# Designs tried in a protein design run: designed miniproteins, single chains. Part 10

Each design is a single chain, and the fold is of that chain. pLDDT is the mean over its residues in the fold that is shown.

## One batch from the design tools (miniprotein)

Design m317
Fold by ESMFold2-Fast:
Structure m317 (fold): chain A 118 residues (1-118)
Amino acid sequence: SEVEDEIVKLLDEALKLMQEALEAIRNGDRPKALELVRKIQEVLGKIIDLFLEKFDLSDPKNRRALQLLAEANRHVGEAIEALEKGDYDAAIEHLRRSYKLLVEALKIIRPDYEVPEF
């Protein structure tokens, strides 16, 4: 559907931003990492809002995908807090967890989509 295509595009954007954020953290570029992680949080918020508006939440598959998206967004928030404190190891762990949760959500939304695991 059009909505599924939009969500997949937003998820692809979030995953790409996560890879860029992880590289910025690895390079010690905290300001760039913070900018990228905040953009991820904005994109995930848009996905969650769209999901709540357009998807039938009586379907257990849709509730599972929403739960994964919400958990991924919580980990992104924790990564922001870790970066603000200079805890790069914690930020990386939270972003990696978020990445895996987003891939799982994507597989529920589009089961035939091939996304490499991190």
Scores: mean pLDDT 86

Design m318
Fold by ESMFold2-Fast:
Structure m318 (fold): chain A 60 residues (1-60)
Amino acid sequence: MEKVEEIKKRIIEGAKEAGYPLPSLETVKAAIRELLKKEGIEVDDSTINRAAEEVVEELK
């Protein structure tokens, strides 16, 4: 769970700094999965979905 929060923060900060248009929920879900996989962490799809929704909401 703590690593999911760290990944959420990194995605939010990166998107804001880069000035990218608001990402789709699917794009954010894919990014979270990729980053968690690189860290060797497995979480359930419901956790990824919730984290992605929170990232999209934060970037609005």
Scores: mean pLDDT 75

Design m319
Fold by ESMFold2-Fast:
Structure m319 (fold): chain A 71 residues (1-71)
Amino acid sequence: DEEKKKKIEELKKKLDELFEEAVEKGVGADELDEFNERITPVVEELKELQKEDPKKFAEEIQKKLAEMFEK
């Protein structure tokens, strides 16, 4: 369903923006909990929309976190 995929794309874009802001802000260990609380509702909404493959989405988030810390 294209409508559903478009919503998923928008939510992924919001996640990307949150990760980008976290990188610019300099998220350290103390800020990780706050960052996790901020991304959690977006992640959960994406999981609901992608129920068919929630594990794939979890791996995507893990990859973004790894890339964030590499910088």
Scores: mean pLDDT 71

Design m320
Fold by ESMFold2-Fast:
Structure m320 (fold): chain A 92 residues (1-92)
Amino acid sequence: MDEELNEEMRKRREESIKRQKEAQERLAAGEPTTLVLEVTEDLTVEIHFNAGEITGVKIRHSDDPEAEELAERIKELAEKEGIPVEVERVEK
Protein backbone atom coordinates (compact mmCIF):
# COMPACT_ATOMS: atom_id res chain seq x y z
CA MET A 1 0.00 0.00 0.00
CA ASP A 2 2.59 2.54 1.15
CA GLU A 3 6.20 2.21 -0.09
CA GLU A 4 7.47 3.40 3.32
CA LEU A 5 5.48 0.67 5.14
CA ASN A 6 6.81 -1.97 2.73
CA GLU A 7 10.41 -0.82 3.37
CA GLU A 8 9.79 -0.78 7.16
CA MET A 9 8.37 -4.33 7.14
CA ARG A 10 11.27 -5.58 5.02
CA LYS A 11 13.78 -4.01 7.43
CA ARG A 12 12.04 -5.58 10.47
CA ARG A 13 12.19 -8.98 8.76
CA GLU A 14 15.92 -8.59 8.02
CA GLU A 15 16.60 -7.49 11.63
CA SER A 16 14.61 -10.48 12.97
CA ILE A 17 16.61 -12.91 10.79
CA LYS A 18 19.90 -11.29 11.89
CA ARG A 19 18.95 -11.55 15.59
CA GLN A 20 18.00 -15.21 15.20
CA LYS A 21 21.31 -15.96 13.44
CA GLU A 22 23.33 -14.23 16.18
CA ALA A 23 21.39 -16.13 18.87
CA GLN A 24 22.02 -19.45 17.06
CA GLU A 25 25.76 -18.66 16.79
CA ARG A 26 25.90 -17.88 20.53
CA LEU A 27 24.03 -21.11 21.29
CA ALA A 28 26.54 -23.08 19.17
CA ALA A 29 29.39 -21.43 21.13
CA GLY A 30 27.81 -22.52 24.45
CA GLU A 31 27.26 -18.90 25.56
CA PRO A 32 24.21 -17.84 27.64
CA THR A 33 21.57 -16.69 25.16
CA THR A 34 17.83 -16.20 24.70
CA LEU A 35 16.03 -17.22 21.52
CA VAL A 36 12.84 -15.22 20.94
CA LEU A 37 10.32 -17.00 18.70
CA GLU A 38 7.29 -15.05 17.48
CA VAL A 39 4.99 -18.02 16.77
CA THR A 40 1.99 -15.77 15.99
CA GLU A 41 1.12 -12.07 16.48
CA ASP A 42 -0.50 -13.14 19.79
CA LEU A 43 2.13 -15.66 20.99
CA THR A 44 5.85 -15.20 21.75
CA VAL A 45 8.16 -17.87 23.20
CA GLU A 46 11.48 -17.03 24.87
CA ILE A 47 13.85 -19.99 25.18
CA HIS A 48 16.73 -19.50 27.63
CA PHE A 49 20.02 -21.34 27.09
CA ASN A 50 23.13 -21.68 29.20
CA ALA A 51 26.17 -23.81 28.24
CA GLY A 52 24.20 -25.30 25.32
CA GLU A 53 21.33 -26.50 27.56
CA ILE A 54 17.78 -25.16 27.78
CA THR A 55 17.42 -23.64 31.27
CA GLY A 56 13.90 -22.26 30.92
CA VAL A 57 11.03 -21.21 28.66
CA LYS A 58 8.87 -18.08 28.97
CA ILE A 59 5.60 -17.97 27.02
CA ARG A 60 3.80 -14.65 26.43
CA HIS A 61 0.32 -14.76 24.90
CA SER A 62 -2.68 -12.48 24.43
CA ASP A 63 -6.30 -13.12 25.49
CA ASP A 64 -6.82 -14.91 22.13
CA PRO A 65 -8.21 -18.46 22.70
CA GLU A 66 -5.97 -19.96 19.99
CA ALA A 67 -2.88 -18.31 21.51
CA GLU A 68 -3.86 -19.62 24.97
CA GLU A 69 -4.28 -23.18 23.58
CA LEU A 70 -0.88 -23.01 21.83
CA ALA A 71 0.72 -21.67 25.03
CA GLU A 72 -0.67 -24.64 27.00
CA ARG A 73 0.65 -27.13 24.41
CA ILE A 74 4.13 -25.58 24.46
CA LYS A 75 4.05 -25.59 28.29
CA GLU A 76 3.12 -29.30 28.34
CA LEU A 77 5.95 -30.16 25.91
CA ALA A 78 8.53 -28.20 27.92
CA GLU A 79 7.35 -29.65 31.27
CA LYS A 80 7.49 -33.18 29.80
CA GLU A 81 11.18 -32.55 28.98
CA GLY A 82 11.80 -31.25 32.54
CA ILE A 83 12.21 -27.63 31.44
CA PRO A 84 10.96 -24.85 33.80
CA VAL A 85 8.11 -22.91 32.17
CA GLU A 86 6.74 -19.44 32.94
CA VAL A 87 3.49 -18.34 31.28
CA GLU A 88 2.49 -14.66 31.08
CA ARG A 89 -0.85 -13.46 29.73
CA VAL A 90 -0.84 -9.96 28.22
CA GLU A 91 -4.07 -8.04 27.60
CA LYS A 92 -4.63 -6.75 24.05
Scores: mean pLDDT 74

Design m321
Fold by ESMFold2-Fast:
Structure m321 (fold): chain A 81 residues (1-81)
Amino acid sequence: MPSKELIEKAKEVLREEAEIIAKELGTDALPSEEFIEELAEEVATAFEKGLAGEMSREEFEAFMREVVERLEAKIKEEAAK
């Protein structure tokens, strides 16, 4: 499991990014805290793998692009109700 400190920071960043994406899409719909927590664990794990040399910078950047796409997709799903 990634460190609790990294998970906490990832959660903060993801919440801020979700709010920005939601406003850009013209909606007040946000992902659930459960979704943010799950995604934060994945982000923290990827970051630790990058630091350990188990994930390249290019792989990490590709993963973070997928994270943004998943946030946008979830916000659109919530906005569609």
Scores: mean pLDDT 81

Design m322
Fold by ESMFold2-Fast:
Structure m322 (fold): chain A 73 residues (1-73)
Amino acid sequence: SAAEIAKLEKEIAELKAQMGQIIQQTAQQLQQAIKNNAPQSELDKIVQDGEKKLNELAEKLKELEKKLAELKA
């Protein structure tokens, strides 16, 4: 239905916005850690944590996009 499509498009847009926020937050954390002369292990952990969060949202995004494609078929 049009209502289901609209809801799904909104959920997709919200996930994309969350992914953008994680990218910005990870970049800011990494920049501050570098400025504070943090050890490489801390820099690696910041990147790894950000990648983990992005991967979780990317998997959710794929499922929603698949469902949207099925509804538009």
Scores: mean pLDDT 89

Design m323
Fold by ESMFold2-Fast:
Structure m323 (fold): chain A 77 residues (1-77)
Amino acid sequence: NREEILEFLEKAGELAGKVLKALDAGDYEAAVQAIKDEEDEEAARFAAGFVIGLARATKDYEAAKILEEAYEEKEAE
């Protein structure tokens, strides 16, 4: 159980880092695609929530909106 939690956190953290790098580069399409391409729904949910929260905390409201819309579309699938 603990090993599975650590593997999950590594996966979710790697995804969050990938999304953040894309946003920092201004590549919103890559950031959105990274979230949509993630097969692990829990990892996608964690990464999206974390990055959206961080974007709002840093006053990047445009990035937060784009990621929220992308995740809502993924959940509607």
Scores: mean pLDDT 77

Design m324
Fold by ESMFold2-Fast:
Structure m324 (fold): chain A 53 residues (1-53)
Amino acid sequence: SLRQERAERLKEAMEKFGFKVKNLADAEDFALYVLASGGTPEEIKAVREALAA
């Protein structure tokens, strides 16, 4: 599904920044955190690229 594909891209973005992803919900929580708190420019870029599909 598109949701699963998006979650896998978010997982890759998290792992690029050194976070361990134990489940796909962690990737969604990371994306929400980055978008809500502003994150770093690199984190924001990675999340945007993952969401663009």
Scores: mean pLDDT 67

Design m325
Fold by ESMFold2-Fast:
Structure m325 (fold): chain A 80 residues (1-80)
Amino acid sequence: GDEVRKRMLEGAKKLKESGADEKSVKLLEDLAKGVIPDDATLDDIKAAKEAVEKNKKLTPEEKKIMLAALDSAEEHLKRQ
């Protein structure tokens, strides 16, 4: 939904402003748009999860939404 996409994009912006890895930020922006990048790996998802969990600027709701999207992407990659 619009609200989930908006919160994911705001969260990705906060990660970028906090100096998170560019690949992790891009992965979350792509997931907000409903896209799993063709070059995404399980290690990329793990790095993005770690970046989300350790970030002090993200709200609990943003973390929950972002981690849920990363969990869904991880399961999708495991099935390929």
Scores: mean pLDDT 83

Design m326
Fold by ESMFold2-Fast:
Order: C-alpha cells, then sequence, then structure tokens
Structure m326 (fold): chain A 62 residues (1-62)
C-alpha cells in the first residue's frame, strides 16, 4: 500500500509535520512503515492511520 497516493493521508501528514517541526517526507515514511508492518487489511490500516493522525493533530493544537 502506497500511503502517498491517499490524498487525505498526505494532507494530514503535512499538517502534523508543520506542528512537529519535521519534514513531510519523515511523517509519510513513518506512516508507510506502520502500514507495511500491520497484519490487517489495507483498508483497516489506512483508516486507523487517518484516525491516529487526526487525534495527534488535535492534541498538538491545544
Amino acid sequence: VDVSKDEEIVKLAKELAELKGVSEKEVLDLIQITVEDADATPELVIEKAKKALKEEIEELKK
């Protein structure tokens, strides 16, 4: 699964990278590794990754 092809994941990764002060590529690479290591369907892994990104972004905005 190529997370860079998911428009929503790319958008969330950019926002998280800006909040953390790291590169967008670094965040995308970490997401890609997490998705590849998951023992689940690609759809469930992508959905879980999106949820985790949204939650972390909201926490950092506080």
Scores: mean pLDDT 76

Design m327
Fold by ESMFold2-Fast:
Structure m327 (fold): chain A 90 residues (1-90)
Amino acid sequence: LLEELRELARNGAEKAENLERAFELLLEAGLDPEEARRLLLEAGVPRLSALRVQLAVELARTGSEEALDPEVVEEAERLEKEAREKRAKE
């Protein structure tokens, strides 16, 4: 699992296809959302991408957006806004 996540990170952790594969692997492994984030960060996945996958795993397990951790949602939204602003300047 960790080695598979490392391989995805090397191939571009920002790519949607790699994040979708990471989500599938973590969901299949039955990890808690916070453990999933920790493992992704250890594999070299950037914080924003790791938070996106964590929220996806949590949503898939709970079936409710209301059950998502508000602090994690806020951090992910902030980082996404920063990434969009940086891309717009290029």
Scores: mean pLDDT 73

Design m328
Fold by ESMFold2-Fast:
Structure m328 (fold): chain A 103 residues (1-103)
Amino acid sequence: DLSALIADLKALIAASPADATAYLKLGNAYNALKKYNDAIAAFKKAIALDSSYAAAYLNLGNAYTNLGKYSLAISQYKKAIAIGSAALKATAAANLAAAKASL
């Protein structure tokens, strides 16, 4: 249950407000509920806590793409490519190409 997961993640964040992974998971849960603005806020917080968190940049780009904000998505995918693992770079590059085609 995504709503129960969100409640648990909010409780975890209240106890440990510097948990970048908890914010990434919260953003993913909001994104799955199509609450894209809430997802964006959570991913931005994960990035603020860990600026090297490549997965947070990738997922932030995906949330922007879901809102049709392709220029913002492209910026995030480029950041994910710069700092990510080989597998994450491949996913981010494919998503970057798709976002550019939508401009």
Scores: mean pLDDT 90

Design m329
Fold by ESMFold2-Fast:
Structure m329 (fold): chain A 93 residues (1-93)
Amino acid sequence: SMATEEEIRKRLDELKSLSEEEKEELFNAMLELSKKETDVAVFRRRVLAHLDGLKAIEAKDPEKAREVARKLIEALKSASSIRDLGIVSLPRE
């Protein structure tokens, strides 16, 4: 999970519209969900896809990216699996 954590941190650092508190909350929510996952490869791909989706939204609308990030944090905190994040509308969904 250390390699996955490094990739998550790297992608979060690339998001300019999010505050440091929002980035840390998003990172911690993803990290906590990772502890429940048995398929690390699926978790990694889906989490990075959601972060890449946020980056794509931010390039066009930074305020919308912040709104979507807040919804993603809530979804992660409520989720039992990364697959539950399908309830949060991202560009890839």
Scores: mean pLDDT 79

Design m330
Fold by ESMFold2-Fast:
Structure m330 (fold): chain A 78 residues (1-78)
Amino acid sequence: SLLDQLREIIEKLLKELEELKKNKASVEEALEKVFEAVGKIQEILSQMSDEEIKQAEPLLQETEAKVEKILAEIKAEE
């Protein structure tokens, strides 16, 4: 399903960001991964029905919070 594809993109992004944090990568490198994932997420969302988007909203909100936290942690280590 499109929702499952969205979950897979998000899981991959969060895993990549945690690995970048572990390896003390720059915020710029982390932001590049975020921008790439946002593009993929927008493509999936463009194909979703209103009902599917409503089901995805909590996942997207949780993902935004997790991404912001990891980015802040990466920046703090610079």
Scores: mean pLDDT 85

Design m331
Fold by ESMFold2-Fast:
Structure m331 (fold): chain A 55 residues (1-55)
Amino acid sequence: GAKKAGKEAFEAALEELKKGNEEKALQSATDILKDIAGEVGGKAAVAEAKKVLAE
């Protein structure tokens, strides 16, 4: 479902970030975060992702 798809997309974006592809991950993650935030718990998921992305 949408929640599972959103979680997988979110985890993929975090993996790119951890691999050192920070700029590419940020560009992709911005769009992904808008889509998944409503599916996987909204503001909590966005806050966690922002912390990782700001790293």
Scores: mean pLDDT 63

Design m332
Fold by ESMFold2-Fast:
Structure m332 (fold): chain A 73 residues (1-73)
Amino acid sequence: DLEKFEALLGEALKILRERNPDLETVRITISRPITDATVESIEIVSDDEIVITLKDGTVITIKGVPDLPLLTA
């Protein structure tokens, strides 16, 4: 359910921004398509990273990205 997912993201982003007020961009990684947005656990890994595990086995990683990484090959 998109509405439940957006509410969950809103709360996670609020926590991240309270810890990092200068945070402009976040990267969201979803391990699989969400079938049940019911939260099983929330882990605050660092001030700019939160990992949410859903009851359907989906893992959502939300990480603050302050700038674009420079990579030279």
Scores: mean pLDDT 71

Design m333
Fold by ESMFold2-Fast:
Structure m333 (fold): chain A 115 residues (1-115)
Amino acid sequence: MATREEVLDAVESLVGDFLRAAYRLGDPEAVEKAQEALRTLNEARGLSDEEFLAAVGKVLDTLSEIARKLLPPELAERVERILRDFYAAVKAGTLTPEQLRAALAEVRRIIDEAL
């Protein structure tokens, strides 16, 4: 199963993808939201399991907000489903490294094709 460090690194990578997209589009609100998400993730390192899950959930919610702002509605909904399923697997302790990599690759593909 994916480790806490692998989950945090993966989510940080996703925030980076959205931050770069926000910069390319010149959207200062999306840039600010992505920077806040990075701060939340950095603070999540060394937290209790409950606090870690809450922090990851908050960051993924922020990424869903950025997706709705930057992407066409159909692609934003697709990203939101991927992030929701990812978080469910993290909470259940069932997320594999392969599933983690697949989720990252799909979100990146959507961003790269749309933006």
Scores: mean pLDDT 85

Design m334
Fold by ESMFold2-Fast:
Structure m334 (fold): chain A 87 residues (1-87)
Amino acid sequence: SMVDKFRKGLEEALELIKENIDNPLVVRALLQLTAQEAIELLKEASEEERKEIMKLWKEFVKEVKELYPELSEFADELEKKIEEAAK
């Protein structure tokens, strides 16, 4: 499903972030890419799929913020864009 593919994408992105923890530019790019993917999926998603996508994004962002507290503001800005797309 769309949600399962997104979940797998987030898991793969998190592993890449952990592998590239000393490269904040790569981490920032992965955050932007995953946020853009979420926004595109939300345009075509059902109400149930939107709720699951939002839940998966929030869980992903929580882990990223724990690894990179300095990107918290940037992650929050991306989340606002995703939440707007989910309306």
Scores: mean pLDDT 85

Design m335
Fold by ESMFold2-Fast:
Structure m335 (fold): chain A 81 residues (1-81)
Amino acid sequence: SVVVTVKMMKVKVRLDTATQETQDIARRAFEDEGLKVTVLPDGSLLVEEVVDEQKAERIKDMVTRFSAYATSATVEIEEAP
């Protein structure tokens, strides 16, 4: 038997894009990664998921890229219990 320790990460993203066009692009990009995207009443995007460490890094990279087109971008990554 092989004991593989899989690190699961809780990811919370909040992204407030400068334009509706950027919001649509960002939402589509996150959905293409299999993430559930919630559009908040203020127009910001919310992503809350439990993913593996590799996927968490991909999400972080995506948020970093979109932050150039955002008024506010927050990404929180912590180990899931």
Scores: mean pLDDT 81

Design m336
Fold by ESMFold2-Fast:
Formats: C-alpha cells, sequence, structure tokens
Structure m336 (fold): chain A 59 residues (1-59)
C-alpha cells in the first residue's frame, strides 16, 4: 500500500541520517570499532524495516 511505502521511505531516510551522524562522530572520536558496530546495527535495522514492509504489503 502507499501508506506502507511512505512509512518505509521515511524510516530509510531516518536511518541514512543516523548513519551519516555515526560516521561523523567516528571520525571525530577515532573510535572506528564502535562506529563499525553501530553501522552494522543500522544496516540490520534497515533490512528488518524492508522485510516488515514486504510482509505488510502481502497482508
Amino acid sequence: SEEVERELQRQIQELGERQSKALTEGKESGDWEGTDKRLLELGEEGRRRVEEARRRREE
């Protein structure tokens, strides 16, 4: 549904903003291990959002 697509688009945009912030903070702190972990967590969250949107479209 269009509602599901709009929600997913908003969530992906929000995740992209969080990824950009995490990269900026990582560059400033030099904590690349923590930054890498955070980026992987955000990537996994993005995957879950896509899978959920797919499920909702099939209902």
Scores: mean pLDDT 82

Design m337
Fold by ESMFold2-Fast:
Structure m337 (fold): chain A 90 residues (1-90)
Amino acid sequence: KKEEEENRKITAELYLAAAKYWLEKVDRGEIDPEEGLRKAIEAVTLAANLLDNKEAVDKAMEAYRSLQEGNLDEARKKLEEAIKIVEEKL
């Protein structure tokens, strides 16, 4: 049970690192911004769900909606907010 909680936190940290990695690729122009942001949002959503952090899930969903609307700046801002919420839970 403690091992299961520790494993969930470790997995959440790995998903958070993956989200940051995708954002770094977007910043370097190595991936399409929409694709990179989508992958980062997916990773943060998985991390938030592992931590049962509904606030972070809601923020990640807001980021995804902004992305669907073509507003990349707003999507990134909301994604970074979701990342902060997940980090605070860890």
Scores: mean pLDDT 86

Design m338
Fold by ESMFold2-Fast:
Structure m338 (fold): chain A 59 residues (1-59)
Amino acid sequence: MSERLRVLRQAVDIAIANGDKEALAVLAETLRGMLASVTDPQERAELERILARVEAALA
């Protein structure tokens, strides 16, 4: 996993643990932006998994 993806996952885990819905909303928009430009299928699958966790936490 790239350093960028590792840092992003860490930020998501912290926001979920803290129940920080504002941070989760910003992270969801960031993830959607990344998904719009990603070309690597493995990176895409990982971004989709992270986004699903964020969206579940916002539900």
Scores: mean pLDDT 82

Design m339
Fold by ESMFold2-Fast:
Structure m339 (fold): chain A 92 residues (1-92)
Amino acid sequence: RDAEQVRVARIIAEALRLADPEGKGYVKTDDLLAQLQALDPRFVRGDVEGIEAVADPGKSGYIRYDDLKRVIEGSDLSPEAKAIILEAIDSL
């Protein structure tokens, strides 16, 4: 479970970097999906709907990093998976 969460966290971290190369502090949900699928073609729209439910519950079409951080910190993800995602966001 933890190893799989860490693997997925690393994919999310890289997808965020690719979706927001200018460091604007937000990503489009569709751009994030495109980058996730580029890194792992097993990701499909249904898989990203789970991420959207957590990171963009208002369905704005955008994931803001402050909102994403709050959601990740409040989740039941492993501390290592949280650290990977939070470090990636802080580097943008």
Scores: mean pLDDT 73

Design m340
Fold by ESMFold2-Fast:
Structure m340 (fold): chain A 100 residues (1-100)
Amino acid sequence: SEEQELELLRQELQQLQQLRQAVEQAVAQGRSLEEILGLIEQFRQQAEQQGLQYVADTAQQIIDLMRQGEAQGRSRDEIVEQALALLDSSITQVESGIEG
């Protein structure tokens, strides 16, 4: 039903917003890139268990982006900015889905 679809989108939005805040807090606390990756992986696994496929896919894309950036020797700040930008884009997409 449309109600079930909207509820799913609301759950996905809440999880993406929580992930965004958690990453921002970890960065502010000076946590390592590896610790931030571990945090995102936890959100990915939780999303998979809850059937929140869009959240799981978004978290995986961020993990892949961060690992690629690290492999290329990019700075922690540059990698974090790119990760947060992707996350903000995903949040906007879900918000648009809720609004119609």
Scores: mean pLDDT 89

Design m341
Fold by ESMFold2-Fast:
Structure m341 (fold): chain A 63 residues (1-63)
Amino acid sequence: MKTVTGELTKAFLEKHGFKQGDELEIKVDGKIYHLTLNFDTIQLDLVALGIPSGSEVEVSKKK
């Protein structure tokens, strides 16, 4: 499983081959979160999970 680290912007996710509807595993501050990627709502989804805006996180596709 390929893991990348950065801010979860549409451009970052597209650069690393993530697609709409991908199941994401996100690691930040020793916690693991799972969400279905929606490029239109991703920033709001992160805030709803309690991940601060502009946070650098580890992300991979769940398989």
Scores: mean pLDDT 79

Design m342
Fold by ESMFold2-Fast:
Structure m342 (fold): chain A 65 residues (1-65)
Amino acid sequence: MKEEIEAEEAAALLTMATGLPAEVVKRDGEYVIVIRVSSEEDYKLAEKEAKKLEELGFKVEVIYE
C-alpha cells in the first residue's frame, strides 16, 4: 500500500517535470513505473529519469513505441 502511493507520486512527479507519460502497474506483487516514449530523444530522457528512480528503489520500465 505505501509502495503503491510512493510509486504513483513518483510517476506523477516525473510526468509533471518532464512531460513524459508515466503510469504505475502491479506485477507479481511489485509496483512498476512504466514510461512510454515514441522518439529517441524522449527515450534518452526516460532512461536518465528511470536510472534516478531505480537509485531511489523504484522499479521502472521504458517502452519505445
Scores: mean pLDDT 79

Design m343
Fold by ESMFold2-Fast:
Structure m343 (fold): chain A 75 residues (1-75)
Amino acid sequence: SSLKQELQRKYAQKYTAYSINLSGADVNEELAREREKRGDLEGAEQFRKDAELDRETAKINYEEAKKLEEEYKKL
């Protein structure tokens, strides 16, 4: 059905956003480690803050994807 197709597309988009945000968090954690090794503690703190925001955004996208998955299963 068109509704099932729409839910599938929305799920794919949310799950893709989740994966991208998780990757972004990993990159920011690595950048924080590089700054810390150079003695730039303020720069490291900023990248860790960015990583935390990426993780929070990933969690939101994951929860939205799970909600769409549950809606699909009820059809």
Scores: mean pLDDT 90

Design m344
Fold by ESMFold2-Fast:
Structure m344 (fold): chain A 91 residues (1-91)
Amino acid sequence: MEAARQHAIELMEKGKEFNKKLAREKMPEKAEALERLEEVRLEIGKLMLKPSLTPEERAELERLRAERKRLDAEVGIEFAEYVAELAKQEQ
């Protein structure tokens, strides 16, 4: 379980770096907010991969989920639509 959790975290970190690079190159005016969204996603992922959460960790997870919802509305949906359009062009 520990090794599988570490592997999942490594994959999430690679995805974060890819998305940050894409944001800087394609949406530079929104790159700061998109980079924060990727950081929030990684923190949520790390907490969700834990077998159990303390009350403090549960409170942090809810705070991070609220921040993610705000950032998704601000920049995340637009970025996801852009990535989906790129994927269609490569198929």
Scores: mean pLDDT 78

Design m345
Fold by ESMFold2-Fast:
Structure m345 (fold): chain A 64 residues (1-64)
Amino acid sequence: SVVPLSPQELIRLVNDILDRSKSEEEAQRLAEELKQRYGLARVDVLQLPNGTFVVTLQQPPPPP
C-alpha cells in the first residue's frame, strides 16, 4: 500500500482475522500475511482462555 491505513481500516483487518481464524496459529498466519501485504511494523496475536483472540497491528512510523 502506498498510503497508511486509517484506524478504521486497521480495525476492519483485525475483525477479518478474528472472523476467519479458528485457532491462534491460523490468526497469527493471517496477521503475518497482512503484515507483508500492507507493510505493517508489528503484529501480535494472543488467545484468551475463553477462546477469544486479541490481535494488535502496528504501522511503521512515517519516514523522516
Scores: mean pLDDT 73

Design m346
Fold by ESMFold2-Fast:
Structure m346 (fold): chain A 82 residues (1-82)
Amino acid sequence: ASEVRQQLRDKMSEINRLMGEAVRALQAGDWATARATLDRLRALIQDLRALIEEHDAPPSARALADGAEALAQTYEAVLAQA
């Protein structure tokens, strides 16, 4: 039980970190870094969703996954126009 909660916290922390890195890369015009960071963010969102589906995770974990996915979609749209 505590191990799953730690995995959720670690993945949520890493998702927040990568979201910040993607924003900074986009603001700097570093499209290659932005794409690489978004790809990694997508992989972590999938990992988080897998943990949520396997375990009865709190609504905050689901809300973060949904929010991070919406943010990734928005930035991917910006990159597609660049």
Scores: mean pLDDT 80

Design m347
Fold by ESMFold2-Fast:
Structure m347 (fold): chain A 120 residues (1-120)
Amino acid sequence: SMKEKALKEAKEKLDETIKKIEEIVKEIEAETDEKKKEELKNEAARLLAETMGEIMNHLRRNLSDEEMIEVLKELGKWVKEKDPRITIEVKVENGKLIVTVTLTFPDGEVLTVRNELAIE
């Protein structure tokens, strides 16, 4: 189905980004300069934000709003089981789809990205 294909493609895209984030985390762990660590953390968060934006745009073009919400919820459940450092929270409030993505670093710092989309 289109929904199953979209979920598979979203998982593949997010998995590639998780691998890139893992390499950035290794760089952070090897880094001694606090400013460079912050730059690397921001790069990881930006990469995750860009990937989620691309996923959401792809889902919006190919699925109904209801199907997009279902796929995003399944993606969030899958990523939490695969990598507990990453969360995707999907909320519908007052005709808006709110997608909140968090990335937790080994030092306990959490970076958050929030996206909103009007739905009917």
Scores: mean pLDDT 86

Design m348
Fold by ESMFold2-Fast:
Structure m348 (fold): chain A 113 residues (1-113)
Amino acid sequence: MSFEIDFEASDTARARAIARRIQSALGPRLAAAFERYGPEDAAAIALEAVRAFAEVLRATAAELGGELSFEVRRVAPDEVEAVFTLRVDGAEVVVTVRASGVSVEQVRAAIAA
């Protein structure tokens, strides 16, 4: 089982502030998911994380007048990567979620919800 989240922000105070805001909004939601699901449910935690990231990033893009893009790809037969890119006034924040035991279709459905 693998589940990983990576944050990358442009080297600006605004990009760092946006990244901190996203992390602050997601922390409690991810903690709740980890308490709700056991280690064998890494796929369920990953899908909840993808939903939470999509929701928070859409809300942040709408509030700040930014542009949000999504890319979902299979990186191994049972491993999927979702990349979210938020751009606001030249600041860029990239969030990558990787998970095993999920399909590209499941991840895209989670983003669309």
Scores: mean pLDDT 77

Design m349
Fold by ESMFold2-Fast:
Structure m349 (fold): chain A 100 residues (1-100)
Amino acid sequence: SAKQEQIKAAIREQGEALVAALRAAGQDAAADTARAFYDLMIKENPQTVEEIEKMLKAMRDVLADLLAKQGVAPEDAAAVLALVDESGRALIARVREILE
């Protein structure tokens, strides 16, 4: 229970940080999509790194498709996806520490 609450807190904090970063970059649709995925991740109550990695990969794939369909320039899309990848790695590192 205590570890589950710590994981949920890490997901909330990391989700808020990513959404804020995406909005600051002018990527409102990407921010809304990221928020929906993080809200779903909290609801699903993942207990393992593997479950979180699967959700993060699904989010990244949807965001990559969204940016392409919106005609975002390849360099700008790459910068957005780099923020997403960095955020995901930070969340995974935090969850690994909680589960140790």
Scores: mean pLDDT 88

Design m350
Fold by ESMFold2-Fast:
Structure m350 (fold): chain A 87 residues (1-87)
Amino acid sequence: DERQFVLQATGLALRILGDAWEISLLVDPEEGEKIVEEANQFVVDALQQLENTSDPAKRQAIIDQMQAKADELAALAAAARARRAAE
């Protein structure tokens, strides 16, 4: 179901961008800028790939990549919070 993949991708995109924004407030400005830029580019590329495929297996692979990026940024946000708290 195309709608189901779009809803999953939208939720993951919001999580990725939200965590990248949070990290940018907790780290050095140059590091934060890089994280936000990389997150924005990843989301744009992933959403374009989803629009360009109707293959459910390829769509699932894109969702899996987005989930992995969301997990990565969630871990980075947790680490940034811990570093700030220890300061």
Scores: mean pLDDT 85

Design m351
Fold by ESMFold2-Fast:
Structure m351 (fold): chain A 66 residues (1-66)
Amino acid sequence: SLLDLAEELLRQGVSEADIAAKLRALNPNLTPAQITEIINEAKRRLSIDRALQEVREELAKQAALG
């Protein structure tokens, strides 16, 4: 998905402006507002993913213990 692509580009150190340009070039049907939403959601996912990784490990321990 475009969201996954934006997240990967952010992880690679690509600037938000360059990501916006690439998304627009790859999908001309995107509005500027949608591009901004995709980039903001990708940034949110990157920060949340680290916290969720810890939660997933804790849930696995809880499941093993019953």
Scores: mean pLDDT 80

